# Ledger of designs, part 6: designed miniproteins, single chains, continued (4)

Each design is a single chain, and the fold is of that chain. pLDDT is the mean over its residues in the fold that is shown.

## One batch from the design tools (miniprotein)

Design m12187
Fold by ESMFold2-Fast:
Structure m12187 (fold): chain A 70 residues (1-70)
Amino acid sequence: MRKRLEEEARRLRREALLAEASAGVYLIGAAAEKVTGSDEKLREEYLKKAEEFRKKAEELRRRAEELERR
């Protein structure tokens, strides 16, 4: 049973890395909008999406840590 939990934790960590990458893409988009000065609302939407993906990554990491502690 322990080995299966460790494999699942590793999967959750990979999913967390993908969520972090998605957050990074949205942060780059927000930075580009700030530089061009074209749309403040779109920049705020990108920042909101980046925050959502960061929170998702943190939740996935927490779940992985809980599985590794069992």
Scores: mean pLDDT 78

Design m12188
Fold by ESMFold2-Fast:
Structure m12188 (fold): chain A 70 residues (1-70)
Amino acid sequence: SAEAEAYYRRGKELLAQKRYEEAVEEFRKALDIDPAYEEAAKLLVIALQQLGRDDEARAVAARVREALEA
């Protein structure tokens, strides 16, 4: 989806700027459109870890691992 890709690209730019909370919002929007968007989920985990949201990061990481094994 072009819309999911646009949110992913914005999140990636925000992550590079260390704007972690805003990056999380953009990656979540990408995943709301495409739940199988592996690249968005991986960067969401990184952003959540930077924010100390370790429980949320583990939940997202588990979902990504399951998707990669399917």
Scores: mean pLDDT 85

Design m12189
Fold by ESMFold2-Fast:
Structure m12189 (fold): chain A 68 residues (1-68)
Amino acid sequence: MAEARALVERLLAARDDPAAFTRALMEAVRRFDLSGEDVQRIVAARTLPPEEARAELERVFEERLARL
């Protein structure tokens, strides 16, 4: 959970920086073996209001960890 939480914070901090967001997303894909569906959800969450973006990112990582 600590590693997933750190990636959620990095993705949220990088929402206005496409290059930084892409780097954080690629790290998440490698560390958590995220599916194409997970990636699409994370990319879509970037356009949500901050509170909704956080909740969606947390759900994606929580669901992925439950499947590992």
Scores: mean pLDDT 80

Design m12190
Fold by ESMFold2-Fast:
Structure m12190 (fold): chain A 87 residues (1-87)
Amino acid sequence: SQRVQDLQRVIGLVQQARTHLQNGDRDSAIRQLDQGRDIARRSGDVGTASGLDQIRRDIQSGRISDDQAISRLDSLISRLQRRIQQL
């Protein structure tokens, strides 16, 4: 149950980050991604934490556009939702 709860919380934060990026609010998106990364790291999900940290850095440095970031977050949400369905 804790693993499912942690995954659902990370998904919610990633969805909020996506919404902030759609509205052009990069700072709020980064804060949501930082929270999701910290939850994933604390729960031992190193892959999700690393992925969120990379997207966060790419947004902050301007290496990717908001649309590219949204696409990466959508892919991550889909992967996390599939993991919950298998638990």
Scores: mean pLDDT 88

Design m12191
Fold by ESMFold2-Fast:
Structure m12191 (fold): chain A 75 residues (1-75)
Amino acid sequence: MEKRLEAEILVALGNMYIALGKQFEKKGNLEEAIESYEKAIKLYEEAIALDPENEEAKKNKEEAEELLKKTKEKL
């Protein structure tokens, strides 16, 4: 139970970094957007390690990896 709650908190924190990265992209701050997406990916990886059945963490990680790739291609 505690690990599942910790995973949920990590997913929420990852989602916050995705939102931050998207704000940086809109302002043209591509390096800061990349750093934010990398932090989100790491948080989702930690969430998956704590709760391997967390489908939200897995899907959000895939989306974050796509955002990271697209942002790096703009740099």
Scores: mean pLDDT 87

Design m12192
Fold by ESMFold2-Fast:
Structure m12192 (fold): chain A 55 residues (1-55)
Amino acid sequence: MPTEEQVREELGALYAASTDPALQQGVLDVVQELSETGDVAAAAERLERLRRQLE
């Protein structure tokens, strides 16, 4: 299972590599929700969905 640190690193990397404003906003939303809830599993699932939306 991914750690919170790993999920945050992946979110930051996706944000930095992306040129799509909608994807960047999606990453920020996941970071905010993770910070509020601490639900690493939900954050990891949302990160996976954001990657599937890329392109």
Scores: mean pLDDT 79

Design m12193
Fold by ESMFold2-Fast:
Structure m12193 (fold): chain A 56 residues (1-56)
Amino acid sequence: SLAELARRYGVSVTQLRGLRQLALEMGREVAVDFAMRDLGLSREEAEELVDELLAL
């Protein structure tokens, strides 16, 4: 769920909803880059998060 992912990664549900929408509209790599730059995640963490969001 978005709430569980938000808690795990220390971000808001609103941020995750926006990130998922970004991935669907602009593609996985754009969302991964955003997660790294704006959420401060490593590439590995960003890729894992985006892949989990796209699997929902």
Scores: mean pLDDT 86

Design m12194
Fold by ESMFold2-Fast:
Structure m12194 (fold): chain A 66 residues (1-66)
Amino acid sequence: SHHHMHKLQELEEEIDRIVVRAYLEGKVEEAEREVKPLLEQLAEIDPERAKRVEKGVRKALEVMRK
């Protein structure tokens, strides 16, 4: 539904903000802990979309570690 779509977008925006902050502040491990519960919320609403977002987050954090 459109209501769920807006909630998914809101969660994705929050996850993105956490990842960007991790990049700027070098707090990669904290970002991993912070995004986990948000990814779980996404998975309850849309499991396929949650998997896509999780892969993107993992890749971004991996690049920051290198």
Scores: mean pLDDT 81

Design m12195
Fold by ESMFold2-Fast:
Structure m12195 (fold): chain A 58 residues (1-58)
Amino acid sequence: SSEEAKRAEQQKKLEEVRKLAKQIQEAIDNGTPEDREKAKELMEEIKAIFPDSAFYLL
């Protein structure tokens, strides 16, 4: 039942990623070159933490 430990770790990572994802969403909505560059940086952080979350940002 290693799934229980993995599930707890994923919840912690998801909390961090949710905050980053909202910042990326705002940057994409603004559409400025500066915001797009910021979004790329945040996406790289999310990909390192939780690769799956990068797909629904595209």
Scores: mean pLDDT 71

Design m12196
Fold by ESMFold2-Fast:
Structure m12196 (fold): chain A 84 residues (1-84)
Amino acid sequence: AEEILEEAIELLQLGSVLFKQGKYEEAKEYYEKAIELLEEYYKLTGKKPPALVLTYKNLAEVLEKLGKEEEAKEYREKAEELEK
């Protein structure tokens, strides 16, 4: 289970590097992969990883950069719901 979390954090970090480089489509792909692993970690352990909220917020920012405002709003709402 912890190995899944470590892999997800690595993907999140790589996505953030790509985002800083302006490679938004690639950053989106890495954030989406990180979310899949973080959601699986939460499902398997019952422990909500703080990285999941952060990755939803980062994906929303990437979606804004790509002009996908409605999708960006959906991921922001997911992050807000998960914080409650």
Scores: mean pLDDT 85

Design m12197
Fold by ESMFold2-Fast:
Structure m12197 (fold): chain A 68 residues (1-68)
Amino acid sequence: DFLERMSEAIDQKDWKGLKETLEEYMKELGNPSSRMYQMLSEVAKKAGDEEKAKEYEEKAKELEEKEE
């Protein structure tokens, strides 16, 4: 269901819906990995949100170094 919501948000250019869906998913995991932030960054960029994509990419980089 998350993927369907993301696809719809992108098609409708609903960045709020996309953000909410991704945040909800990550919150449920409780411990999002670097890979998840990398995917989130790509999706945000594809949705046209370059600033958020940059932020998530930086977060992913930080987590990757911590995890080893």
Scores: mean pLDDT 71

Design m12198
Fold by ESMFold2-Fast:
Structure m12198 (fold): chain A 60 residues (1-60)
Amino acid sequence: MLTEEQFELEVEAALHYIRAAVARLASKRYLKQGNVEEAEKAMKEADEHEKRARELDAQI
């Protein structure tokens, strides 16, 4: 049975995975527009969110 704290960590991890997915989609959109610099920033943001999600997931 998950504690309230463990459930909150699970929800936070899930939200970070969603944010990572959104940032990857934004990066693809920027690449299609020829905006390589913004695409690289979006991909870095996606990687940071995915890393945070994995760290939170490991605590559950």
Scores: mean pLDDT 83

Design m12199
Fold by ESMFold2-Fast:
Structure m12199 (fold): chain A 70 residues (1-70)
Amino acid sequence: MEEAIRRARELAEGARLLAEMAEKSGQLDVAKELRELSERAERLVEEGPTEEEVREIQKEMARLFAKVFE
């Protein structure tokens, strides 16, 4: 549980930083999705995430990261 919380916090911060980068690159739709992902990760930190929930956020972050570099 505590490890999953730590990873969820790291994903929330990473998504927020990537959203700023996407905004500066003019990819506003991707930036919006990254901000929503960051908020979802922060909510999971409050609720106590499962490892499965953290993996789903990681998958979504990887997908959005790929869109930034398309």
Scores: mean pLDDT 81

Design m12200
Fold by ESMFold2-Fast:
Structure m12200 (fold): chain A 74 residues (1-74)
Amino acid sequence: SSAVEEIREIIAELEALAAASTDPAVRAFLEAAIARIRTLLKIVEKETDPAMIEQLMEDVRAIRDLALRRIKAA
C-alpha cells in the first residue's frame, strides 16, 4: 500500500540521518523514533480501516517531524 511505502521511506530517511549523526544523544533519539515508527508500520500492515490508517499515518508523520526538529536543535 502507499501508506506502507511512505512509512518505509521515512524509516530509511531517519536511519540515514542516525548513521550520519556524531551526537550520541541525537542518534539515540532517532533510534527510538525509528523503533516507534516500525511498531506503527506493523499495525498499518494489518489494518483494513481507512480512517485508522489515516490516523496512524498522522502519528508516523508527527514522529518524523519531532525527529527532524531534534536534529535541528542539536
Scores: mean pLDDT 90

Design m12201
Fold by ESMFold2-Fast:
Structure m12201 (fold): chain A 62 residues (1-62)
Amino acid sequence: SAADRAEAERLRAEGERAFAAGDYATAVSLYSQALDLDPEDEATRAALERAVEELRRAGALR
């Protein structure tokens, strides 16, 4: 629905902000929620994959 797509866009934008801040765990959560609402959004799926990889790297650093 249009409402689901709008909410998915909002969640993706929040995820991008979390990612930029280095909060990869929050970014993964927000991107996953966005993808649940818009499962065909390739950009959000790619962003989720990047955030997961960064989260793994951040875990190894700490």
Scores: mean pLDDT 85

Design m12202
Fold by ESMFold2-Fast:
Structure m12202 (fold): chain A 84 residues (1-84)
Amino acid sequence: KIKELEEEAEKALKEGDKKKAAQYYNELGLEYARQGDLEKAIEYYEKAIEADPSYKAAWQNLAVVYELLGDEKKAAEYREKALA
């Protein structure tokens, strides 16, 4: 499942489908967050934002993860990005 999502994300990025790449990277972040691997979740949400900075769900999810880590400043910054 995780390897399939990563391959699909890389394929979408290579084909220029930035929104689809962001969607798959966001799904990877969600899978790692469900497993409690917040560091990996951040890595994949950041990849989603790099692929498509307009993909608001990734900004929102990044804010939630930083809130869970106790980084209120970063959580607030990413929440603002999600609203822009």
Scores: mean pLDDT 84

Design m12203
Fold by ESMFold2-Fast:
Formats: sequence, structure tokens, C-alpha cells
Structure m12203 (fold): chain A 76 residues (1-76)
Amino acid sequence: GRLRVESAIIALAVARVVAEKEGDEEKARLLDETLRRVSEAAEAGDLEAAIEALREAAEALPDDEVVREALRTVEE
């Protein structure tokens, strides 16, 4: 539920910082947008919107383990 969405938000925030440190500005931008969408959905209590945002991010970043784990965490 909500706690799992909060955990996903933290994971996305860490992944965004890592992408910025590695100089991957495009990945950092995508992660920042995903973080915003998931955070807005969490504030609204809309779990389906949070899952949809994470699915779109996983499709855009298929090799990103953090996004994939965040999606699995929220879907449970």
C-alpha cells in the first residue's frame, strides 16, 4: 500500500541522484519526471496512477534495476 509507494519514491530519488552523478542527464530527467508522477499519485492515494507511472518508466528504462524493483514493490 502507501508504505510501499513511499519506498518506491525513495528508490527513484536515489536512482535520479546516481544518474546525475554519472552525467546521464536524460536518464536523470526521466527519473525526476517519474518521481514527480509517483509522488503526486501517492499524495492523491491513487495507487493505479503510481503503478502506471512506474510501468512507463520501466518501459523507457528497461535495464534500470531500481525502476524494475520499485514497480514490483508497489504492485505487491
Scores: mean pLDDT 78

Design m12204
Fold by ESMFold2-Fast:
Structure m12204 (fold): chain A 67 residues (1-67)
Amino acid sequence: SPEEAAEKVERAAVRVYLEQGDTRPGEILARARRGEPVSDEEIDELAKLTGLSRETVRAALEYLKSL
């Protein structure tokens, strides 16, 4: 579901921050929550981090925006 995909993306963002100091996935999610545009390259980055499809990542970001 989009909610489960969103949780997976959020967990991945926290993980890369703690393990690598990479704040970018968390910043992408914060922008998505505010309804700000997310680029195709940023969607690709989240898809690679999570193993989710681009379609599933887009659905997750739309879900976060709907909150």
Scores: mean pLDDT 86

Design m12205
Fold by ESMFold2-Fast:
Structure m12205 (fold): chain A 75 residues (1-75)
Amino acid sequence: AEGDALMAAGRYDEAVKAYEAEIAKDPTNAEAWLNLGRAYAAKGELSKAAEYFQKAVELDPDNEEARALLEGLKG
């Protein structure tokens, strides 16, 4: 929730820290990995974004949004 508010405010570096903290508490949280990827994409760090979207897909293969975002970054 805190990371989502930071993303909405355009505070991407702070959002990254919030999502990294969520992942440190629960590394199986596919949503946190997806959101971390979005934060890195918003910062223009597309290679990191792709890595985190891939992790989200591995944890939740039924997440169409994570797959679509990953495919979009592969060019």
Scores: mean pLDDT 82

Design m12206
Fold by ESMFold2-Fast:
Structure m12206 (fold): chain A 72 residues (1-72)
Amino acid sequence: MEEEIEAFLKELEPLAEKAYETGDKELEKEVFRKLAEKQKELIEKLLEEGKLSEEEAKALKEKIEAALKKIE
């Protein structure tokens, strides 16, 4: 799981760097959307593995949705 997150972050690093260098708000939003999608995937995986309850998974997804709404 952690290795998978690290690999994903390494893929996002050039996009995040480009967004920072250029001040491109659309690239910044794209990086945030990709992070949110990956977090939702991890929550679903943890739910399937029995490491999270349905209630905990729902609460975490709602927090991610609220964070995405703030950057819209």
Scores: mean pLDDT 74

Design m12207
Fold by ESMFold2-Fast:
Structure m12207 (fold): chain A 91 residues (1-91)
Amino acid sequence: GKINVDPSLTVGEALDEKVLEEARKNTDLEIELTEIGSTPKSTLSAEIEVDASTPFKDVLEEAAKLAGAKPVLVRVYENGKEVGAFVVKPK
């Protein structure tokens, strides 16, 4: 699917509603912020844990490969602490 996001943007920098709204427009993915420490309310295809410095584009490409027909939960960590999370699912 289409994933057209800034390759220099880190996943930590992407934990912003305006950045994610732009990413939704430039990808074939639905991306929804969740609260830190939230548990998935639906059946997931996968859960990915990534460092905040990881390129956002690479995280979305990995999540898209794993999502299939079910969502993928991405948890973002910085210095071993969860700083944010989002759910990726096909449109």
Scores: mean pLDDT 79

Design m12208
Fold by ESMFold2-Fast:
Structure m12208 (fold): chain A 68 residues (1-68)
Amino acid sequence: SLSDIEQRGEKALELARELLEQGDLAAAETLLRVAQHEARTSKDPAVRQQLERLAEEIREMIEEAKRK
């Protein structure tokens, strides 16, 4: 369900933040690729949109970390 995707998304964002705080850029980029893959392979347009938003948020966090 969308609610389940939202809950998993919140946990993924927390994980991305923790990985970037530890300097593990490679692991954060792997998390981004997983989210992008799930978005591309989702057959439900609403689920796809939520996963695309999640991937974009993770990407923005990675780019912000790189600007230091």
Scores: mean pLDDT 81

Design m12209
Fold by ESMFold2-Fast:
Structure m12209 (fold): chain A 66 residues (1-66)
Amino acid sequence: MGRVVATGLNPTGATAAALLAIGSGGEVKVEVGEKTTVIATGLDKEGAQSVADAALSSGGSAKVEL
């Protein structure tokens, strides 16, 4: 089971990352500050990659733990 911590997200990127995590059967915690952080857990390898790719595409950063 994988975990992704996505940081530096705008609202569009945060929404995309959260929806991809939920769609992959994962759990999501969203932390809103100056930028949004999405912590996704319970992901398989494909779900973790999708969340990371969404975060990077929105100009954020992603840390993947498989």
Scores: mean pLDDT 81

Design m12210
Fold by ESMFold2-Fast:
Structure m12210 (fold): chain A 100 residues (1-100)
Amino acid sequence: NPELEKKTQEAMEKDRRRLEERYKNLDPDEQRRFREQLLDNRVALIEVIRDRAAEVSPEAAEEIGGLLDRAREAKERGDLETLEALYDEALELARKAASA
């Protein structure tokens, strides 16, 4: 369902912007709790992206699987910047797979 996929993508982008803006306005203890939740959420989202990609392209799912392994390592280090970059790359790979 292309309409549902578009709405899901728009909702995910809106939630990402909301999370970034919220983080800027938190105190240090709240920022730590928020960051841990964001790290967990990003890994979970990459996993969902991989599973969805597997339905249309096993090759794309395998590549996203490699990103997911790196994302788990980034989470263990608390490296949110690397996790955000891996999440963006996973989304782009899934979009390309869906459009092929």
Scores: mean pLDDT 79

Design m12211
Fold by ESMFold2-Fast:
Structure m12211 (fold): chain A 93 residues (1-93)
Amino acid sequence: MKYVAYAFDERGNIVGSAEADTYEEAVEKALELMKKYGAPLGAVVEIENGQIKRVDIIDQKGNILKSVDTSGIPESMAPTVASMEAREVLKKL
């Protein structure tokens, strides 16, 4: 199991990413990336056995704005799925 943190600009483009071994470390890394790039949103993607298990979209305070459980989606799709979920949240802000 591993986690990937992303930060997104106002258009839902990835401006930064980092890997982490725990959910808590991934949230911290997402918050650091959001602060570094002035990004409004971040994401934490949970990956297990090469598949995406969960995507959490978070704000600059670490609050979960959206959480999506997935099955059968390969790890290589993590940037695409995270960006799509971030864009849906941005439409509601």
Scores: mean pLDDT 87

Design m12212
Fold by ESMFold2-Fast:
Order: structure tokens, then sequence, then C-alpha cells
Structure m12212 (fold): chain A 65 residues (1-65)
């Protein structure tokens, strides 16, 4: 489920495994494209990586839902 993928992504994010966290969140959005939490979590990971332009794009998508 999308919720399970969000939980998996958060666990990997907490471990610093950002690539796996991003993959899990993207898969959650594949199952539920209107999942605002997945968009916000993607933005958070990109911000943590210093990828501010990417973070802003994903945050904007969450706001437009």
Amino acid sequence: SAETLLKTGKAHYELGDFDTAIAAYRKALELDPDNAEAYRNLAEVYRKQGKFDEAEKWEKKAEEL
C-alpha cells in the first residue's frame, strides 16, 4: 500500500539512505498520485540533500492537491 511505502521511505530517510527513501516515496505516488504526504516527504529528502530547486518542485505539487 502507499502507506506502507511512506513508512518504508521514512525509515530509510532516518538512516540517511536518501536514494532508497526517494524510490519508496515515488512508488507511493505511483499507487496514489494525490498523496500529499509523499510529495512533502520527497521535498524534505531533496532539501536534506541540498537540492533546493527539486525540493521546491515537490512541495509545490503537494500544495496544488
Scores: mean pLDDT 85

Design m12213
Fold by ESMFold2-Fast:
Structure m12213 (fold): chain A 64 residues (1-64)
Amino acid sequence: SEELEKLRELVANGAPDDEIVQLIKELIDKGYDPEEIAEVFANHIAGKISPEAQKEIVELLKKA
């Protein structure tokens, strides 16, 4: 989706962890499938952000 592509672009461009976390919150709030978000996170994001931000995203996806 266009919003998931935007998430990938932000990570590729070195966006701050807080901005990445905020976008993921917005995607969940908009009703995007948490499993699709989790797949993008695992494949394109997890290795590029802090362990604290990773934990926050995992907890957000778990609650969705």
Scores: mean pLDDT 82

Design m12214
Fold by ESMFold2-Fast:
Structure m12214 (fold): chain A 116 residues (1-116)
Amino acid sequence: SGFEDLLKIIAKSFVEGILTAAGKDELADEVVEKLETVEDALKFIAENLDDPKIQEAIKTVLEKLLEIAKEEGNEKIVELVEEALEALENKDGEEFLEKLRELLEEIAKVEWKKRK
């Protein structure tokens, strides 16, 4: 479906943003090309969550997204970003991945609405 394709694009863009922020831009194209679903993107993040550079990169990307969401008045995205950041700081990988999934889905819903 068009919504699932948009969710995939957003998830891939999030992984690319993390790899770029981590200084791993040379890996971004190779990794992103292999991601076929949002579940693939979440699995990649889960498998690399113990890397301190990836943790710092995730924090950087989420903090920028939080600033944008606050400027746009998107309270739901603000809440989900803050919850994801809290789970990351608490070393709760399971909660983090759950909140990240909800966040990516909410971003996809907002972008989908703009295309109608």
Scores: mean pLDDT 84

Design m12215
Fold by ESMFold2-Fast:
Structure m12215 (fold): chain A 62 residues (1-62)
Amino acid sequence: MKSKIEKAKELAKKGIEYLKEGKVEEAYKLFSEAVDLLAESEDYKSLEELHKEVTELVEKLE
């Protein structure tokens, strides 16, 4: 599994799980790496979906 898109999606999924567990700093690092890989791969739809899901989860942590 060496695809940049595949790796980015895996990192994003782990980041979302960490965010749900309250591990905000670890989640942020994973999201940053995922965003960079998705941008390099021109998968802007997945990037937009990740941004939306993270924003909604952060609002729920208030």
Scores: mean pLDDT 75

Design m12216
Fold by ESMFold2-Fast:
Structure m12216 (fold): chain A 96 residues (1-96)
Amino acid sequence: SAAAAEAAFRRAAEETGAVVVGASETVDQAIERIRRAGAKGLVVVGSAEDSARARMVAEEVAKRLPEVVVGVATSLTPEQGARDALAAIEEIAAKL
C-alpha cells in the first residue's frame, strides 16, 4: 500500500538523517518532523501532479532552515515513487 511504502521511506530517512513528507503536508508539518528527528535532510514526495507543490514546500523549508539539505521526488506510480524517494534520501545522506 502507499501508506506502507511511505512508512518504509520514513524509517530509511530516519536512519540516514533525513525526513520524508508528503507534498500534501504543510511547511510547518515538515519543519516539526525535521525538529523531532533532529534531521539534516528533507525529501518531499508526491505524485507527478504534485510536483509544483512539492517544490514549493521544499523551497520554503530550505528558506526557513538553510542548513537542511532538501530534495523532491515526484513520480507517476507509487512503486517508482518508492525508488525515487530512497534515491533522494541516499543523495541527501551523501551530502551530510
Scores: mean pLDDT 75

Design m12217
Fold by ESMFold2-Fast:
Structure m12217 (fold): chain A 106 residues (1-106)
Amino acid sequence: SMEELRKEALEKTIELTELQIKSQEELIEKLKTVTTFEEALELIRERQEELISQIEDPVMREIYEALAEEQLENLEKRRLSVDELIEIQKKILETLREGLERLKKE
């Protein structure tokens, strides 16, 4: 039924969001172990590559690759401290958690 297809799509979106949250939490912990901007950017790049590698749909993969590249270029231009990069990643994590709570209310 259409309702069952909608429910399955919602469940898949929840699973993907939970995976993104776990990946983001692991990234934040790794960022606490580095001291240079260059090391921090490399960890962010590695996390993005790991997430992209899990995307089976080639169109979605290309979209996520483009978004990841743009995000890294924007971060590189800003030359932030590691602490400032950690704060940005924490804001992303909070946004993902808020999104997950909204999905669970459906």
Scores: mean pLDDT 82

Design m12218
Fold by ESMFold2-Fast:
Structure m12218 (fold): chain A 65 residues (1-65)
Amino acid sequence: MKELEEEIGVALALMAVAVADIMLKNGTPKEEVIEFLREMAKKMEEQGYLEAAKILEEKVKELEE
């Protein structure tokens, strides 16, 4: 079911964003966090989770500002 697959992708993206926020609060360099999020976005896009990839790319954009 495509809808359920999209929901799972979004949930994974939100978990990755939460992990990124925790990494930043614990002193992980912003550059490393951006790399982590970009890798996750590429994997999500490769699997067809386009909405998940978009969420991760928007988080990367916020961190680059």
Scores: mean pLDDT 81

Design m12219
Fold by ESMFold2-Fast:
Structure m12219 (fold): chain A 60 residues (1-60)
Amino acid sequence: MLDRELLEEEVKATMEMLPLIVDLALGKELSEEEREELERLLERANALAAEENAQLAASL
């Protein structure tokens, strides 16, 4: 069974990075701070996805 808290954290991370991804896709230049924030959110999302995959593997 997946941890609900893990899923909630993944949703939050995704929602927080969406405005930055949209701005980048529209050709807007990201500030250094916004770029660092996007990188941090991507690292967090990757870590959460790895934990989710580990929980799924353990449940099989």
Scores: mean pLDDT 72

Design m12220
Fold by ESMFold2-Fast:
Structure m12220 (fold): chain A 119 residues (1-119)
Amino acid sequence: RVPKIAILGDTGSGKTTIALKIYEELTKEGYRVSLHTDEKTVVVENPDIILVEIDPSLPKDLQLFQLEDADLILFVKSPKTSPETLEVVEEARKRGLEVREVESIEEAIETVKKFLEKK
């Protein structure tokens, strides 16, 4: 099974930048990465990993449906994080989903690499 990482955060939280930087670093290290963000989509055959940015404007149930398909969820925390996004994060945690809070590009990349080492 190909691991899928979901990236969640409010508009302007830096989630797209974090997704792009994870994509760049993993590709540089030889991983075959499929990427789905608002800024860029890359589809590769037989990917080693799939990165998906979650649209925070979607209804909570649809966001949670997408998150349940992920093996790891990166929550991009910002001082301006909306109550609505926090509710999605807390519900994901209550459902037993693997949610990791990240505040920087470096922390996000390290979290993904450690996750890949376990699989």
Scores: mean pLDDT 82

Design m12221
Fold by ESMFold2-Fast:
Structure m12221 (fold): chain A 68 residues (1-68)
Amino acid sequence: SAAFYQELQALAETDPGAGLRRALAAMMAALDAVPDDALAAFLGTEVTEADRAARAAADARKAALAAA
């Protein structure tokens, strides 16, 4: 991760727009990759059955889109 942030700093110095877009994309990917249980633990909230069902439905839609 440290090497990645150094790469982002180098990009920001040469192409700020590219550096910003890459940082944003990395943050979005990291958030999407984190399980709801881990996110809830970090935020101090409880994962409900409804939250799990909503995540499963979202994951199924992503899989269907990728397969299409």
Scores: mean pLDDT 66

Design m12222
Fold by ESMFold2-Fast:
Structure m12222 (fold): chain A 56 residues (1-56)
Amino acid sequence: LDAMEQAIRDVVAQAPGLTPEEVRRLAEERLKAAGYPDSVARATAQAIADAVAKRQ
């Protein structure tokens, strides 16, 4: 939980200037590196990218 929250915060802090696709890729990589299952990492990364896209 703490590691996932930290990974999300790190990616969101870098989101200004990144495309939604870059945000998704970076979030997925960070979550997998933190030890989360591929399915969880992928779903969470997609949700973060979708949130960034809505703020276009």
Scores: mean pLDDT 74

